# Ledger of designs, part 72: designed miniproteins, single chains

Each design is a single chain, and the fold is of that chain. pLDDT is the mean over its residues in the fold that is shown.

## One batch from the design tools (miniprotein)

Design m2647
Fold by ESMFold2-Fast:
Structure m2647 (fold): chain A 66 residues (1-66)
Amino acid sequence: MSREELMGKILELLAERGRVSTREVAEALGISQSTASELLNRLEELGWVERERDPVTGRYYYRIRA
């Protein structure tokens, strides 16, 4: 699976779930957490997703940019 295919699957996952963590992406796609982080950072750089911090858990999540 190419990087571009993985990015497409991340966008599908976000559309289905509303928001995801890096860990959830890694587990759902069967990739390393470092690879998931790299792809999510790229999607954020492109302006297609945004990163938000959960104030209760301190964890970071990604969603489709509104």
Scores: mean pLDDT 81

Design m2648
Fold by ESMFold2-Fast:
Order: structure tokens, then C-alpha cells, then sequence
Structure m2648 (fold): chain A 55 residues (1-55)
């Protein structure tokens, strides 16, 4: 998951810290997951899997 966070951060021009925060937020609520997925340009399902891997 750390390698995937680095890939997402580089791909979207955000920090690893921001990517980690977004994935973590996705694990909290459906609304936070939807917003984070749109902001990162990934599917909600993929972001949910990444959030579980980081838990």
C-alpha cells in the first residue's frame, strides 16, 4: 500500500501525506470516500481496498 500511495501522490501531484489522508478518510464515510475518489481520479472500490490495506 505504501508503494501505491507513492504512485497516487506522483500521478496526481499531491504529497504522500495528502494521499494517505484521502485514503484514510475513505474508510470513514461514503461521502468522504466519494469525494476522495473523485479528487484522486480513482474508483470508490479501489480507494476502499487501499483504505483497508492501510488500516
Amino acid sequence: SEALLRELAERYGISVKQARGAVRAAGISATALRVAARDLGVSEAQLRELARALA
Scores: mean pLDDT 68

Design m2649
Fold by ESMFold2-Fast:
Structure m2649 (fold): chain A 55 residues (1-55)
Amino acid sequence: APSVEARVAAFRAALEGRLSGEELAAVLEDSQTLPPADQRAWEREVLALVRAAAA
C-alpha cells in the first residue's frame, strides 16, 4: 500500500490547478481532521466530484 505521505501528495497534485489555493487548503484541512479510516473514502469522493464537474 502507498504511504500516507504519498497518498496525500497524489491527492493534492490531482486537485492543483482545479481548485483555488483557498479551496485546496480547505479540502486538505477537512481530510486531515477525519479518522484515518475515513480519509481515503473522503479523498475518493472529492476526486470523483471534481472529475464529474470537469467533464
Scores: mean pLDDT 71

Design m2650
Fold by ESMFold2-Fast:
Structure m2650 (fold): chain A 58 residues (1-58)
Amino acid sequence: GPELEKLKEEAERLAVRAYLRGAPLEEIQALGRRLQSAKTVEEAREALEEARRLLEES
């Protein structure tokens, strides 16, 4: 649904920013796998929170 797609897009944008700031490639790859596997809004929100964490720690 639209909310799931929106959350995945936001998480992807934050992941790209984290990567550009020097976040570890292994953590970016793990986040990418989580995003590909996310089937629910809850799973996408968890991926978004992980993306935010990576960006803040970068």
Scores: mean pLDDT 85

Design m2651
Fold by ESMFold2-Fast:
Structure m2651 (fold): chain A 58 residues (1-58)
Amino acid sequence: DVLLEVTGTSKGGGVVTVTLRYDEEAGARSGSAGITAKSMEEATEAAQAAADKVAAAL
């Protein structure tokens, strides 16, 4: 299974990090990506798009 974790902060543009984790039976692996946006609204949309791309790349 894949777990997607998204965190963000807004200070002069939001920064959002997306983290992937997958099944520990297969070996613990993770990836992360940082996203910068003008507003929290944009950061949320960008985070969802990035999460989808990262999940598809697994």
Scores: mean pLDDT 55

Design m2652
Fold by ESMFold2-Fast:
Formats: C-alpha cells, structure tokens, sequence
Structure m2652 (fold): chain A 95 residues (1-95)
C-alpha cells in the first residue's frame, strides 16, 4: 500500500470510530465493527468499508451488522503495520 492509501484507511477507521452506534473491537491485525440497524449508520459504515477494501493488504468480510477487517502481515509494505498501530491507538484513546 502507498502512504496515501494507508492515510485513507486510517481516516476511514477514525470516521468509523466517530460514528454513533458503532463499536470497534481491535485484536492484533484484526478489528471487528458492530453497528446498529440505523440505515444512515449502515450506509456510512458501508462507505468506509468500501474505502478499506480498496487498500492492498486489507480484507473485509460482512455478517449482518458486523464487519471483520483483517490487515495483511506483509512487512514489505509498511502500510498494514501503520494501519494496525492506528487502530490500536484508537482503542487506547477510547478509555
């Protein structure tokens, strides 16, 4: 991933964390997004998930109101590691 793609992914995660009715749980290189049935929240989540899915090294899966994001462990890109660190920081700042 390019630095610009990593920045876009980080901003997408930050916007997801700011959405009312969205919960993000981070576990290493995987984060789980749970959201309410609100159509506006769902549409906002889907837009950000589309941004994340477009980034090389990021995989997105959906199950109803849950999405699982997995960041590739590819050290050659650096971008997946930066994104994982950004996600971990968001969880820490939520305390």
Amino acid sequence: ATPEQVAAAYEAVARLAALPGVTITIDGRTFTIEHTDDPEVRAAVEAELATLAAVPGISVSREGNRATITVSPDPALGGPLALALGMARLETQGA
Scores: mean pLDDT 68

Design m2653
Fold by ESMFold2-Fast:
Structure m2653 (fold): chain A 66 residues (1-66)
Amino acid sequence: KKAEEIRKLIDAAVDAVNQGNLEEARTLIEKAKKLLEESDLPPAQKAFYEAAIKGVENLVKLVEEN
């Protein structure tokens, strides 16, 4: 299930950020973005995951700036 894979990648990316592993978080974010872009999920669900991925991406940047 594409939605399940995307969710697992997002969860793993958040966990990586919490552990200070920003390199792993970036890799997981890129994988999630690629899967979402290639997905045929309904527009609303796709937008939801897109927002979630962007949130984690912004979190990584915020942690790097501090």
Scores: mean pLDDT 81

Design m2654
Fold by ESMFold2-Fast:
Structure m2654 (fold): chain A 80 residues (1-80)
Amino acid sequence: SSAELRAQVEAIVARTRAEIEALVAAGASEAEVWAVVQRGGTEIVELVERRKASAEEVAYAQALMQELVAHARALLAAAA
């Protein structure tokens, strides 16, 4: 269902966000942070493709991925 797909995307985003927050707090490199973001993004892309997601569901996933990227950039900028 659309709600189930949204919940799965949100779970990947929440996990990835927690991982990048922990990495930045630990003083990890920018490359390590972006590797985690890229892994999360890949999982989301694979999920929406497997589920034959609608245009609306794809747009929702893309919006959350963009927010995740912006969050990572903000964390890295604040740590600089």
Scores: mean pLDDT 89

Design m2655
Fold by ESMFold2-Fast:
Structure m2655 (fold): chain A 64 residues (1-64)
Amino acid sequence: MEEALKEALKEAPNLDEELVREAIEAAAKGDFEKAREYALKLAEEGATNDEINAVSAAMAKAVE
């Protein structure tokens, strides 16, 4: 989890760290519906497609 968070924030350093952490933790727990809700919240706050893709990649890594 901490590794996935660190990688996501390297690609998207301007995103809200707590919100990114919550998205990754939700995915790691297998709650992909909540993880998706957090990703949508990041998009509403102005995250770019590249930043959302970085968070999504970190979520996938956290469950493997």
Scores: mean pLDDT 77

Design m2656
Fold by ESMFold2-Fast:
Structure m2656 (fold): chain A 73 residues (1-73)
Amino acid sequence: MELAEKAVEYARKGDFEKASELLAEAQIKYGPDHPYVKAAGYEILAIVAENAGDTEKAEQYRKKAEELRKEAG
């Protein structure tokens, strides 16, 4: 399982500490500007926003993640 994808899974489970660790490893391995790494980061931000009740901000972050995945091919 890719590090960025695994980071998103841990965020969905509510383990944001482990999600942050895995995202940091992905940033080191692929670079912080890599589309897959950025997309995972935006997905985690969307999950955080949803948990905070900010559904509009969560939707904005999801749209950015989708755009980045489309760019990555």
Scores: mean pLDDT 81

Design m2657
Fold by ESMFold2-Fast:
Structure m2657 (fold): chain A 85 residues (1-85)
Amino acid sequence: AMSPLEQALRALERALEAVEAGDTEAALRYLDVARESIGKLPKDVQEKILPHLTAARRAVEAGDTEAAAEHLRKAIEIAKEILAE
């Protein structure tokens, strides 16, 4: 079974794909899935990733696809670095 970190990473990657495709509804759904999975991780991991999720969600809601993609790429980078440790 996938770990919560692997589930979070998959949801973040799907959120980025949805943002790049202009699918706002899918992007918001995958961001919610990512937030749920991240909430199961240790507090220090949550503190690194959640600010980027919050910023990405606000950017999606504002129609700022470039800012949303940048924050999602940062969240994905952090998740991959932690998973590689």
Scores: mean pLDDT 88

Design m2658
Fold by ESMFold2-Fast:
Parts: sequence; C-alpha cells; structure tokens
Structure m2658 (fold): chain A 67 residues (1-67)
Amino acid sequence: SALEEIERLLRQLGFSDEQIARIRERLEKLPESQQQALLDAMKSKDLPESVNVASLADILALMDSLP
C-alpha cells in the first residue's frame, strides 16, 4: 500500500520509528488518494529545491499542501 511505501521511504531518509509512527497516525486519517499523492511527490525528485523532506515538519507541510 502507499502507506507502507511511505514508511519505507521515511526509514531510508533517516526518520526514527517514533517519528514514522507519528506521521503514520496522520496518514491513516487521509484518503488513499492523498497518501498516493504524497508517495508520488516523495519519489518523483521533482520536489521544489526549497522542500527538505528529511524533517518531520517538511513531511507534514507536504501533507497539508496535497490537492
């Protein structure tokens, strides 16, 4: 699922299990379409240069900016 792939990418980016669990709680409340949009944004490398996805705050900001 998109959620499982997002968790895998977050681990690759160096997020702790505690940070991933916190992000997961928010992601589980989102529709699958928004989870997929976040996954696609993380995978695309087409993220704006100003976006640093290595921080929890940046991941949460991406979730809030999803269409």
Scores: mean pLDDT 69

Design m2659
Fold by ESMFold2-Fast:
Structure m2659 (fold): chain A 55 residues (1-55)
Amino acid sequence: GPLSEEELRRLAEEALAAARAGDDRRGVQLYLHLASHAPQEFVDAVAARITEAAR
């Protein structure tokens, strides 16, 4: 079913935390889960933050 706004934000924060920790597998898994439930603009913003965090 659709995720709540709070659940989407939690997934985004977990994906960012995984990226910062260098856990690429977990980060990708969480990002794909987010991408299936969130508007594209939200997903694009999270992807940009993940890319920056992984640098």
Scores: mean pLDDT 77

Design m2660
Fold by ESMFold2-Fast:
Structure m2660 (fold): chain A 92 residues (1-92)
Amino acid sequence: MKKALELFNKGLKAFLEGKYEEAIELFDEAAKLAPNTVVGARALFYRGLAYAKLGKNEEAIKDYTKSAELAREIGDLSTEFLALHNLAKVKK
């Protein structure tokens, strides 16, 4: 768990710096280490957002969908809302 959170935070830093490809790799590892957790759901959401920034809309849709499903199961209403909102925007 702690390593997944550390990777997630590194991914957020890379994302905020516009390093979307680096962010994707970090979020991928975080989600794999912490499946079915709040960190995992959020990592999938931000990986989807990074894919969308790179124009990889199909990958973004898959990640937003998985993030929303996991967030709903966990009760992370904020992540579920953000994932569904961004999913709707990509499918327009």
Scores: mean pLDDT 87

Design m2661
Fold by ESMFold2-Fast:
Structure m2661 (fold): chain A 116 residues (1-116)
Amino acid sequence: SVSLTESGGGTVAEGGSVTLTGKVSGTDISSQTLAWYLQKPGQPPVLLASIAPDGTTSLSPRVVGRFTPSQDPANSTVTLTMSNLKKEDTGIYYDALLDSGNRVSHRGAGVPLTVV
């Protein structure tokens, strides 16, 4: 079965940096579209970043120049490197696999990040 987990959240100062790591098992991530989402209380999840199988990346305009997604198929990990953190970046982050219709097929439980 496919499973995803996230790590690397916590509390960080405004202007700081943090790296979130997603671990994927049960599939070859080089064949998958990988995504990072931010979910805030009472709001739908927002797509922040994605990496397609061909290596094409996309970023939300909100995080361009601040967040960088990357993948490591050899270790079956996906990362989100975040810099110049703002208080509005506070929320729950989760990694996901997207199907051919850009719908979430699998996701992790999420990791909280609080910017103070």
Scores: mean pLDDT 87

Design m2662
Fold by ESMFold2-Fast:
Structure m2662 (fold): chain A 90 residues (1-90)
Amino acid sequence: SDELLDEATRHAAEAQRAYDAGNYKEAYEHFKRSADLFEKAGHYQLAAEFYRNAAEFAKKAGMPKEEVDELIKRSDELRARYEAAQAAAA
């Protein structure tokens, strides 16, 4: 829905502002929220990209390895889902 996409885009913009300010934890939280919203909207490629960004900033913020690994796994799973759907459509 437009509402989910608007909210996802807002969080992505906030994540970029936090990153530019050197606030890696805030950037991680906003990239993760953006990814969750893109996933709910069915935009799996964008969700995968933003989960990957969330993982990188979670690592920079000193978040536990388990949280970083979970974000990477979710990114990889969504990318695989997107690629499988593209292959099936070809």
Scores: mean pLDDT 87

Design m2663
Fold by ESMFold2-Fast:
Structure m2663 (fold): chain A 56 residues (1-56)
Amino acid sequence: GPAAEEGARRAREAGAAGDVEAATRYGSLKVIQALEAGDEAAAREAAEVGREAAMA
C-alpha cells in the first residue's frame, strides 16, 4: 500500500546516503510486504538482499 511504498522509498534514500539503520529497515519492510502477499520465497530473498545491503 501507499504507506509501505513511502517507507521503502525513504529507507532506500537513507541507505544510499550510508545510513545502515535505514538500510536494515528497508530489508525488513521488503520481507513484510512479501509475507503479506503470501510469497515465502520472495520474503526469503528479500531478507538475504537486505542483509547484504546493510553490510555494504
Scores: mean pLDDT 63

Design m2664
Fold by ESMFold2-Fast:
Structure m2664 (fold): chain A 107 residues (1-107)
Amino acid sequence: DKIKEYEKKIEEDPNDAEAYYNLGVELFKEKKYDEAIEYFKKAIELDPNYAAAYYALGLVLLAQKKFQEGLDYLLKGLEVEQKHAPLPEEVREELRKLGDSLMPLKR
């Protein structure tokens, strides 16, 4: 269970922004959107330059039909990415899969 693995990482290092982000992604996949939002916000709190966490937060808000808030976070993620560094391909693919989950007829 990946959720338990990331919960254990957070117990061992409560300032691991990536562990909070990864836990949020797994909760998003389980459609636990409110919990996913909390963990993505924690990742952003720990690392305000975490572009992937802004994108994931935007996608989960779109899943909840909070369109204006979702778009705002997606644009914020783009600003952070453009100012610092492009996302790794593995992270782009994970975000793509999360987005595809909002369109069940696409895959």
Scores: mean pLDDT 82

Design m2665
Fold by ESMFold2-Fast:
Structure m2665 (fold): chain A 73 residues (1-73)
Amino acid sequence: SVQVLEDQIKAAEETAERFRKLADEYEKLANESTDPELQEKLRELAEHYRRSAQAAEDTANLYKEFAEKERKK
């Protein structure tokens, strides 16, 4: 149903926003860190969450495409 797709879009968009916020927070912590090893690991975490945010956004876009096809049927 269209409602299930809309619920999935919202969940994916909220997940993407959460991961973007985490990436920004870890990037900030990396920039504030004086430990080079910790700085590197925090940057790796920030990059991981940025990729996760993109995957969630791609998922939301896929569900948006499915919802549009159902509406135009």
Scores: mean pLDDT 87

Design m2666
Fold by ESMFold2-Fast:
Structure m2666 (fold): chain A 64 residues (1-64)
Amino acid sequence: MEEVKKLAEEEREKWIQLGRENPKFRKFWETVGEEISRLIEETQDKDLADILREMALEQAAHLS
């Protein structure tokens, strides 16, 4: 669980950083970022958390 929480926190920081450079990414993260973080935290499997992160990053890129 601690490892999963760290992954969620690190990913949140990465998304915030992306949003600082792109307003569309910032709005996307502000709107759905909490749900993405919650899903990562609820996932007890570190590998599955990585998959969720990749999927979220791809979705955000398509919103550009």
Scores: mean pLDDT 63

Design m2667
Fold by ESMFold2-Fast:
Structure m2667 (fold): chain A 65 residues (1-65)
Amino acid sequence: MKEEAEEALKKGKELIEKAKELGDKEGAEAVLLSAKALKEKAEKEGDEVAKKAYEEAVKLAEEAL
């Protein structure tokens, strides 16, 4: 479970970094929306580790915008 959430975060970070490098605001917005949805789901399920991981992804995506 925690490993699965961290693997998803790792993939999310790669997508965010790629969007930043390309200056792709639309791509960064898509990643931001996905990360926010995953964070909300993690909060609902009480998964504090996944919640923090997705919150970090949201911050990275916001920096890209």
Scores: mean pLDDT 70

Design m2669
Fold by ESMFold2-Fast:
Structure m2669 (fold): chain A 89 residues (1-89)
Amino acid sequence: GPIPQAPINIEAIQINENLLKVIFENPTTGQRYAVFLNANQNAQAEIQAPNGAIYRIRLRRLNEELWQIEIETYYNGELTGQNQIEFRL
């Protein structure tokens, strides 16, 4: 099949003071994924998709007011896509 591309429509939703839900979409299939991250500077998660893609999700604090979610797509061990959003909690 085609090489998995960068995720799109990334959203960060605060569930409570310690928990963030990150939602994103595969642009080729429209399939949506969700992960939960602890609301801290070192939070990360990975999802393995049925097509063999691995999504690595990282939460990073940029300054006192601003946070970033970065999502990298890996396929056969290689980085094939990356996207990011900035948001406030």
Scores: mean pLDDT 83

Design m2670
Fold by ESMFold2-Fast:
Structure m2670 (fold): chain A 87 residues (1-87)
Amino acid sequence: MKEVEELRRRIEELGEEARRAAETESREETLERHRELRREMEEYARRRRELLEDEESRREREEASRYAAESLLEIGKEVDEELEKRK
């Protein structure tokens, strides 16, 4: 998971840089940024596939599902708190 998270952050950073470059840079520079992003996305997809295959051999799927459910509940609670602050 750590390697997938690292690649995801790098992709997010490159995505933000590509977006800003599209607003201020030339078309050629924007295309170059896009090619880098595409390359990172391909690597991310490969690493994620490998890790998912490894995780499928274990009972980690249940743990991941529980974590996802807990995260959704936490997000809901935070939304309620933000609405309360607007009163």
Scores: mean pLDDT 58

Design m2671
Fold by ESMFold2-Fast:
Structure m2671 (fold): chain A 78 residues (1-78)
Amino acid sequence: VAEDLRRAAEAVEKAKQLGLMTPEEIALAMRTVADRLEAKGAPPEAVELVRQASEAAKNGDFDKAIELLRKAAEVAEK
């Protein structure tokens, strides 16, 4: 779970640098990650942080999205 979230943060950072995904596509990917984490019984706090990251990505705030994903990974690691 924590590793999945760290990889998601790296993917968002890489997508931002390469311009390979739209904000909407990144937001959808993050929402899918949140749904999978919830299905796996991840901490609700971590799931909520990923949903907030999806919203930030949709608004084009990739730095905030990456920050929230890293916080979610930290929560999931506990």
Scores: mean pLDDT 76

Design m2672
Fold by ESMFold2-Fast:
Structure m2672 (fold): chain A 66 residues (1-66)
Amino acid sequence: SEEEIRKLFEKYKDEDGTLTIKQLKEVLKELGINPSEAEILRIANKSGDGKMTEEEFIKAVKELKK
């Protein structure tokens, strides 16, 4: 659920309220999702600086669940 995804973001986010690509990989592993290297690079390129906001994180998880 989206609520569970938000709870995971709160658990792993940095002090500045963002989540790094490294932390994203760990969260996805806990959710049982193993994205390809190409999918991770695509997400990283969209974030611009290798950090994700909550909305970007939710969007990425939903896309990888399709």
Scores: mean pLDDT 76

Design m2673
Fold by ESMFold2-Fast:
Structure m2673 (fold): chain A 58 residues (1-58)
Amino acid sequence: SEADKIIEETREELRKLGASEEEIESAVGGLEVAKERGATIEQLREGKKQIIERAKAK
């Protein structure tokens, strides 16, 4: 699904940024919970953007 693609892309981008496996698991887990609660594709994209921006700021 599109939601699963966004979650996978978030994992890949975090790995490229050098995030730890614990940080990746935590961030992706948050997106998976949002998906389960019925978040829209646009909400998941915004969540990904915020996660990546936070990782870049470290």
Scores: mean pLDDT 81

Design m2674
Fold by ESMFold2-Fast:
Structure m2674 (fold): chain A 77 residues (1-77)
Amino acid sequence: EVEKKKKEIEEEKKKLKEILEESKKRLEEALPELEERVGEETAKELVEGTVESLERMIESLEKLELKNLEKEVEKEL
């Protein structure tokens, strides 16, 4: 019961992380096209800023995993 829900949450988190990582990759791949369109400086700032935001979201997901683990450990101990 609880174990099945944990597995589902883990799978959803994994999929979300994959989407965020793929989004970072797509932005990096788009950098040359953006440089041609808006200039190197602006393109770099946009990509770096967006990648930083995506990394922050990934970090938040990781922290949620740690907090959930800590809460479960406290319940068992």
Scores: mean pLDDT 72

Design m2675
Fold by ESMFold2-Fast:
Structure m2675 (fold): chain A 70 residues (1-70)
Amino acid sequence: MRRITDAEILAVQAYAYLALAKNAISRGDKETAKELAEKVREIAKQLRDMGYDEEASELEKLAEEVLKKA
């Protein structure tokens, strides 16, 4: 069984925030969507600092899409 890393925990949290942000947009809650997208961007920066550049770039792109819709 593979040991869960801090980077994997951060990635899971980021995708959870993205799902919540998408739901917030569908409900018209732009403020919550923006706050959640900001949290995703912060996690993406941490992942990049850990050397996970590809995953960080994808999360940044997804957060930008949320911010554009909010």
Scores: mean pLDDT 81

Design m2676
Fold by ESMFold2-Fast:
Structure m2676 (fold): chain A 93 residues (1-93)
Amino acid sequence: MREEVIAAPDVTDDELGEAMSLLGDAKTFDDIVAALREAVARGLPVAAHVVETEDGKIFLGFGAGLGGQRMPVEEAVADARKATEDALAEYEK
């Protein structure tokens, strides 16, 4: 299993859709991670956790503040990790 965390220093929900649009053609773990790193490098205020399982399934969780409020990066990363963990638990049923 591979996992990676990509986070901006300040996280909000304002540009999550723009960050997701940069993922549009990304289908591999490496391409998704590269797209998310580019989004953060462009100044998009996102936090994400990407997990690839042993059978090649990819799970992606986002952490974000609500209504454009800044979220602490540690809290946003924890929320992103929880989203991927919840998705993995549902998949393993």
Scores: mean pLDDT 72

Design m2677
Fold by ESMFold2-Fast:
Structure m2677 (fold): chain A 66 residues (1-66)
Amino acid sequence: SVVDFLIKMLTDEDVRVRRGAALWLGENSTDEKAIEALKEVAENDESEEVREAAKEGLKKMEEKLK
């Protein structure tokens, strides 16, 4: 699925790819697997830009689930 593909992109070598995947998942998915993957990225990614993108994505996803 597209969601599974984007979750894989969260571990890409390219910071821009990981950031883009995090933003896309936040806008377009409420899948539990995506939420868990974004939580991991928000805490542990090497790039502050990617961590912030994951945090923003999580906020958007959680808002949709309320």
Scores: mean pLDDT 84

Design m2678
Fold by ESMFold2-Fast:
Structure m2678 (fold): chain A 95 residues (1-95)
Amino acid sequence: MEARELLDEAIRVLHEALEKARKEGSPQVVEELEKALDYLVQARNALDEGDVETAKRYLKKAIEELQKALTHAPDSLKPLLQRALEIVERALEAV
């Protein structure tokens, strides 16, 4: 499933961004990325159960947290966060 593949990639990129945020000492960004990651996992579970509306709701929540993270992130972290956001937006369109 296209949306599932995009979700798995977004989760992978977010784990990478979260590790980098922890090393750079960005606790607010870390919290926002942890929330986004939780929402992506919830979206994936909903999608696997065929609950498309619940999946879309969690994807939208993940996008909101990623947008917050982008506003608070140092410049070094922004390219990874922008990439994650673009993948999540494509996942939402594919659902």
Scores: mean pLDDT 87

Design m2679
Fold by ESMFold2-Fast:
Order: sequence, then structure tokens, then C-alpha cells
Structure m2679 (fold): chain A 61 residues (1-61)
Amino acid sequence: GPAGKLPDVQGGLDGALEIAGLVPEENRRRAEEIAKHATELAKQKLDESVKAADDLFAQRR
């Protein structure tokens, strides 16, 4: 269990919202889908940046 450390704000907030019924189950699933899409987009942008950096390194040599 947590040992006197700062509470997990993210986990605690998600649990509190679920228990309070402020966020319905459907909304939670939608949030998960959005998070997945954001992660995929970030991965695509990261790959693009790596390729651009590789081109820059090749040009500098």
C-alpha cells in the first residue's frame, strides 16, 4: 500500500469520479479511445521528428 507519500492524484481522481457517478461508463470508454488516438498521433509525430533529425545529421556530415 502507499507509504505516506503524495496520493496518486490521477488514480484517485478517476476512482472518485467513477464512484460519485459524475462520469458515466460510456464516457470513460470514450476517454480511453481518445487517449489511444493521442498516443498513436504522438508516435507518428515522433517518427517524423526522428527521420527529420536523421536527415539533418546526414547533411551536417
Scores: mean pLDDT 64

Design m2680
Fold by ESMFold2-Fast:
Structure m2680 (fold): chain A 68 residues (1-68)
Amino acid sequence: SPEESRRLEKEWDELAEQAKKISPELGKVAREAGRLASQGVDTGENAQELIEEARRRFEKALEEVKKK
């Protein structure tokens, strides 16, 4: 639904703002992941799989940044 898509996008946008404080690159990854997850929810197909993929991408990027 549009409401769930918007809510998910906002949730990822908040994550992107927090991630940006750690690294600008991490903020970008979180924003891209949020768009992917939001699209999944909007189409109603593979929503959970796309959300998991988005989180996995973010976690990997976070680990790379935190390594420093």
Scores: mean pLDDT 69

Design m2681
Fold by ESMFold2-Fast:
Structure m2681 (fold): chain A 47 residues (1-47)
Amino acid sequence: MKEEEERKKILEQGKKASELLNRLFDAVRRGADPETIAKLEEELRKV
């Protein structure tokens, strides 16, 4: 079954996404430039 391998990838991507989400929320909270926010959204999209 590919489920075991899929689960591992999801967990790894989840950790990366979590860190990127925290950065995105931090940027929004600080009122960062739209360009900075867009950059973080693109990084999230990659994960």
Scores: mean pLDDT 76

Design m2682
Fold by ESMFold2-Fast:
Structure m2682 (fold): chain A 58 residues (1-58)
Amino acid sequence: SLEEGLRELEREVEQLRKVVEEAKADPSTPEYIKLALELVLKSTEHLRERLEERLREE
């Protein structure tokens, strides 16, 4: 269901946030990798928001 998919996506977003924070804290991680990870996180967060909007519209 859409609700189950949204719950799964929320869990993935939380895991991705941790990966991004760890990469940002690691001085050996290149800046372009940090930027790429932030972009992926933003894209995934946007998808979550779009699914939430769909759920609200039923």
Scores: mean pLDDT 80

Design m2683
Fold by ESMFold2-Fast:
Structure m2683 (fold): chain A 80 residues (1-80)
Amino acid sequence: MDAAIERNREGYERLAEAARELGHEEAAEKLREAARLAEEAARALAAGDRERAERLGREAEALVREAEEAYLEALRRLLE
């Protein structure tokens, strides 16, 4: 669990940097927030609060999905 949460944080941070470099600032911001929530989830898990860790993990996943939606919306606006 701990390793998976830490891996997700690093992954989200890397995706946020890539999105920023490509000029997708809204997606980058959401991915940075997902990384922050993943870090908080890891901290909650270390404190023994599995319920909080699971909730924060789900919130991070929701932000990743929102970043995907923001990216697709930006692409659609450029096409039309």
Scores: mean pLDDT 75

Design m2684
Fold by ESMFold2-Fast:
Structure m2684 (fold): chain A 108 residues (1-108)
Amino acid sequence: SEADGQRTLEGVRERDYQEAKELIRGVAEALGRPDLIEDGDYETNLEKLRELARELVENPEAAQRVIDAMRASGPRGARLAASFDGVIGGEKRRLELEKENLQKLLEE
């Protein structure tokens, strides 16, 4: 049971790693940004993707241009564009929750 739980967690991490790696590559290809894939470790690449998503939350016109460029790169790009739009939405939600938590702390 505990071994099954650990194998499931490792399986989720491997899937998330492969999805993040493919997404980072798709973003790099769409933007002409090879720097996004030059650092070979998962944590570095995932943090670069999150930093880019945070910047794009603050600039919706730039976010739309990135999504449109990915979609224009073909069927793989269109699939990755949907995934990246989800990442941007996730970062936006995280920032909203951080603002809500900060407001609660200021009210105490």
Scores: mean pLDDT 66

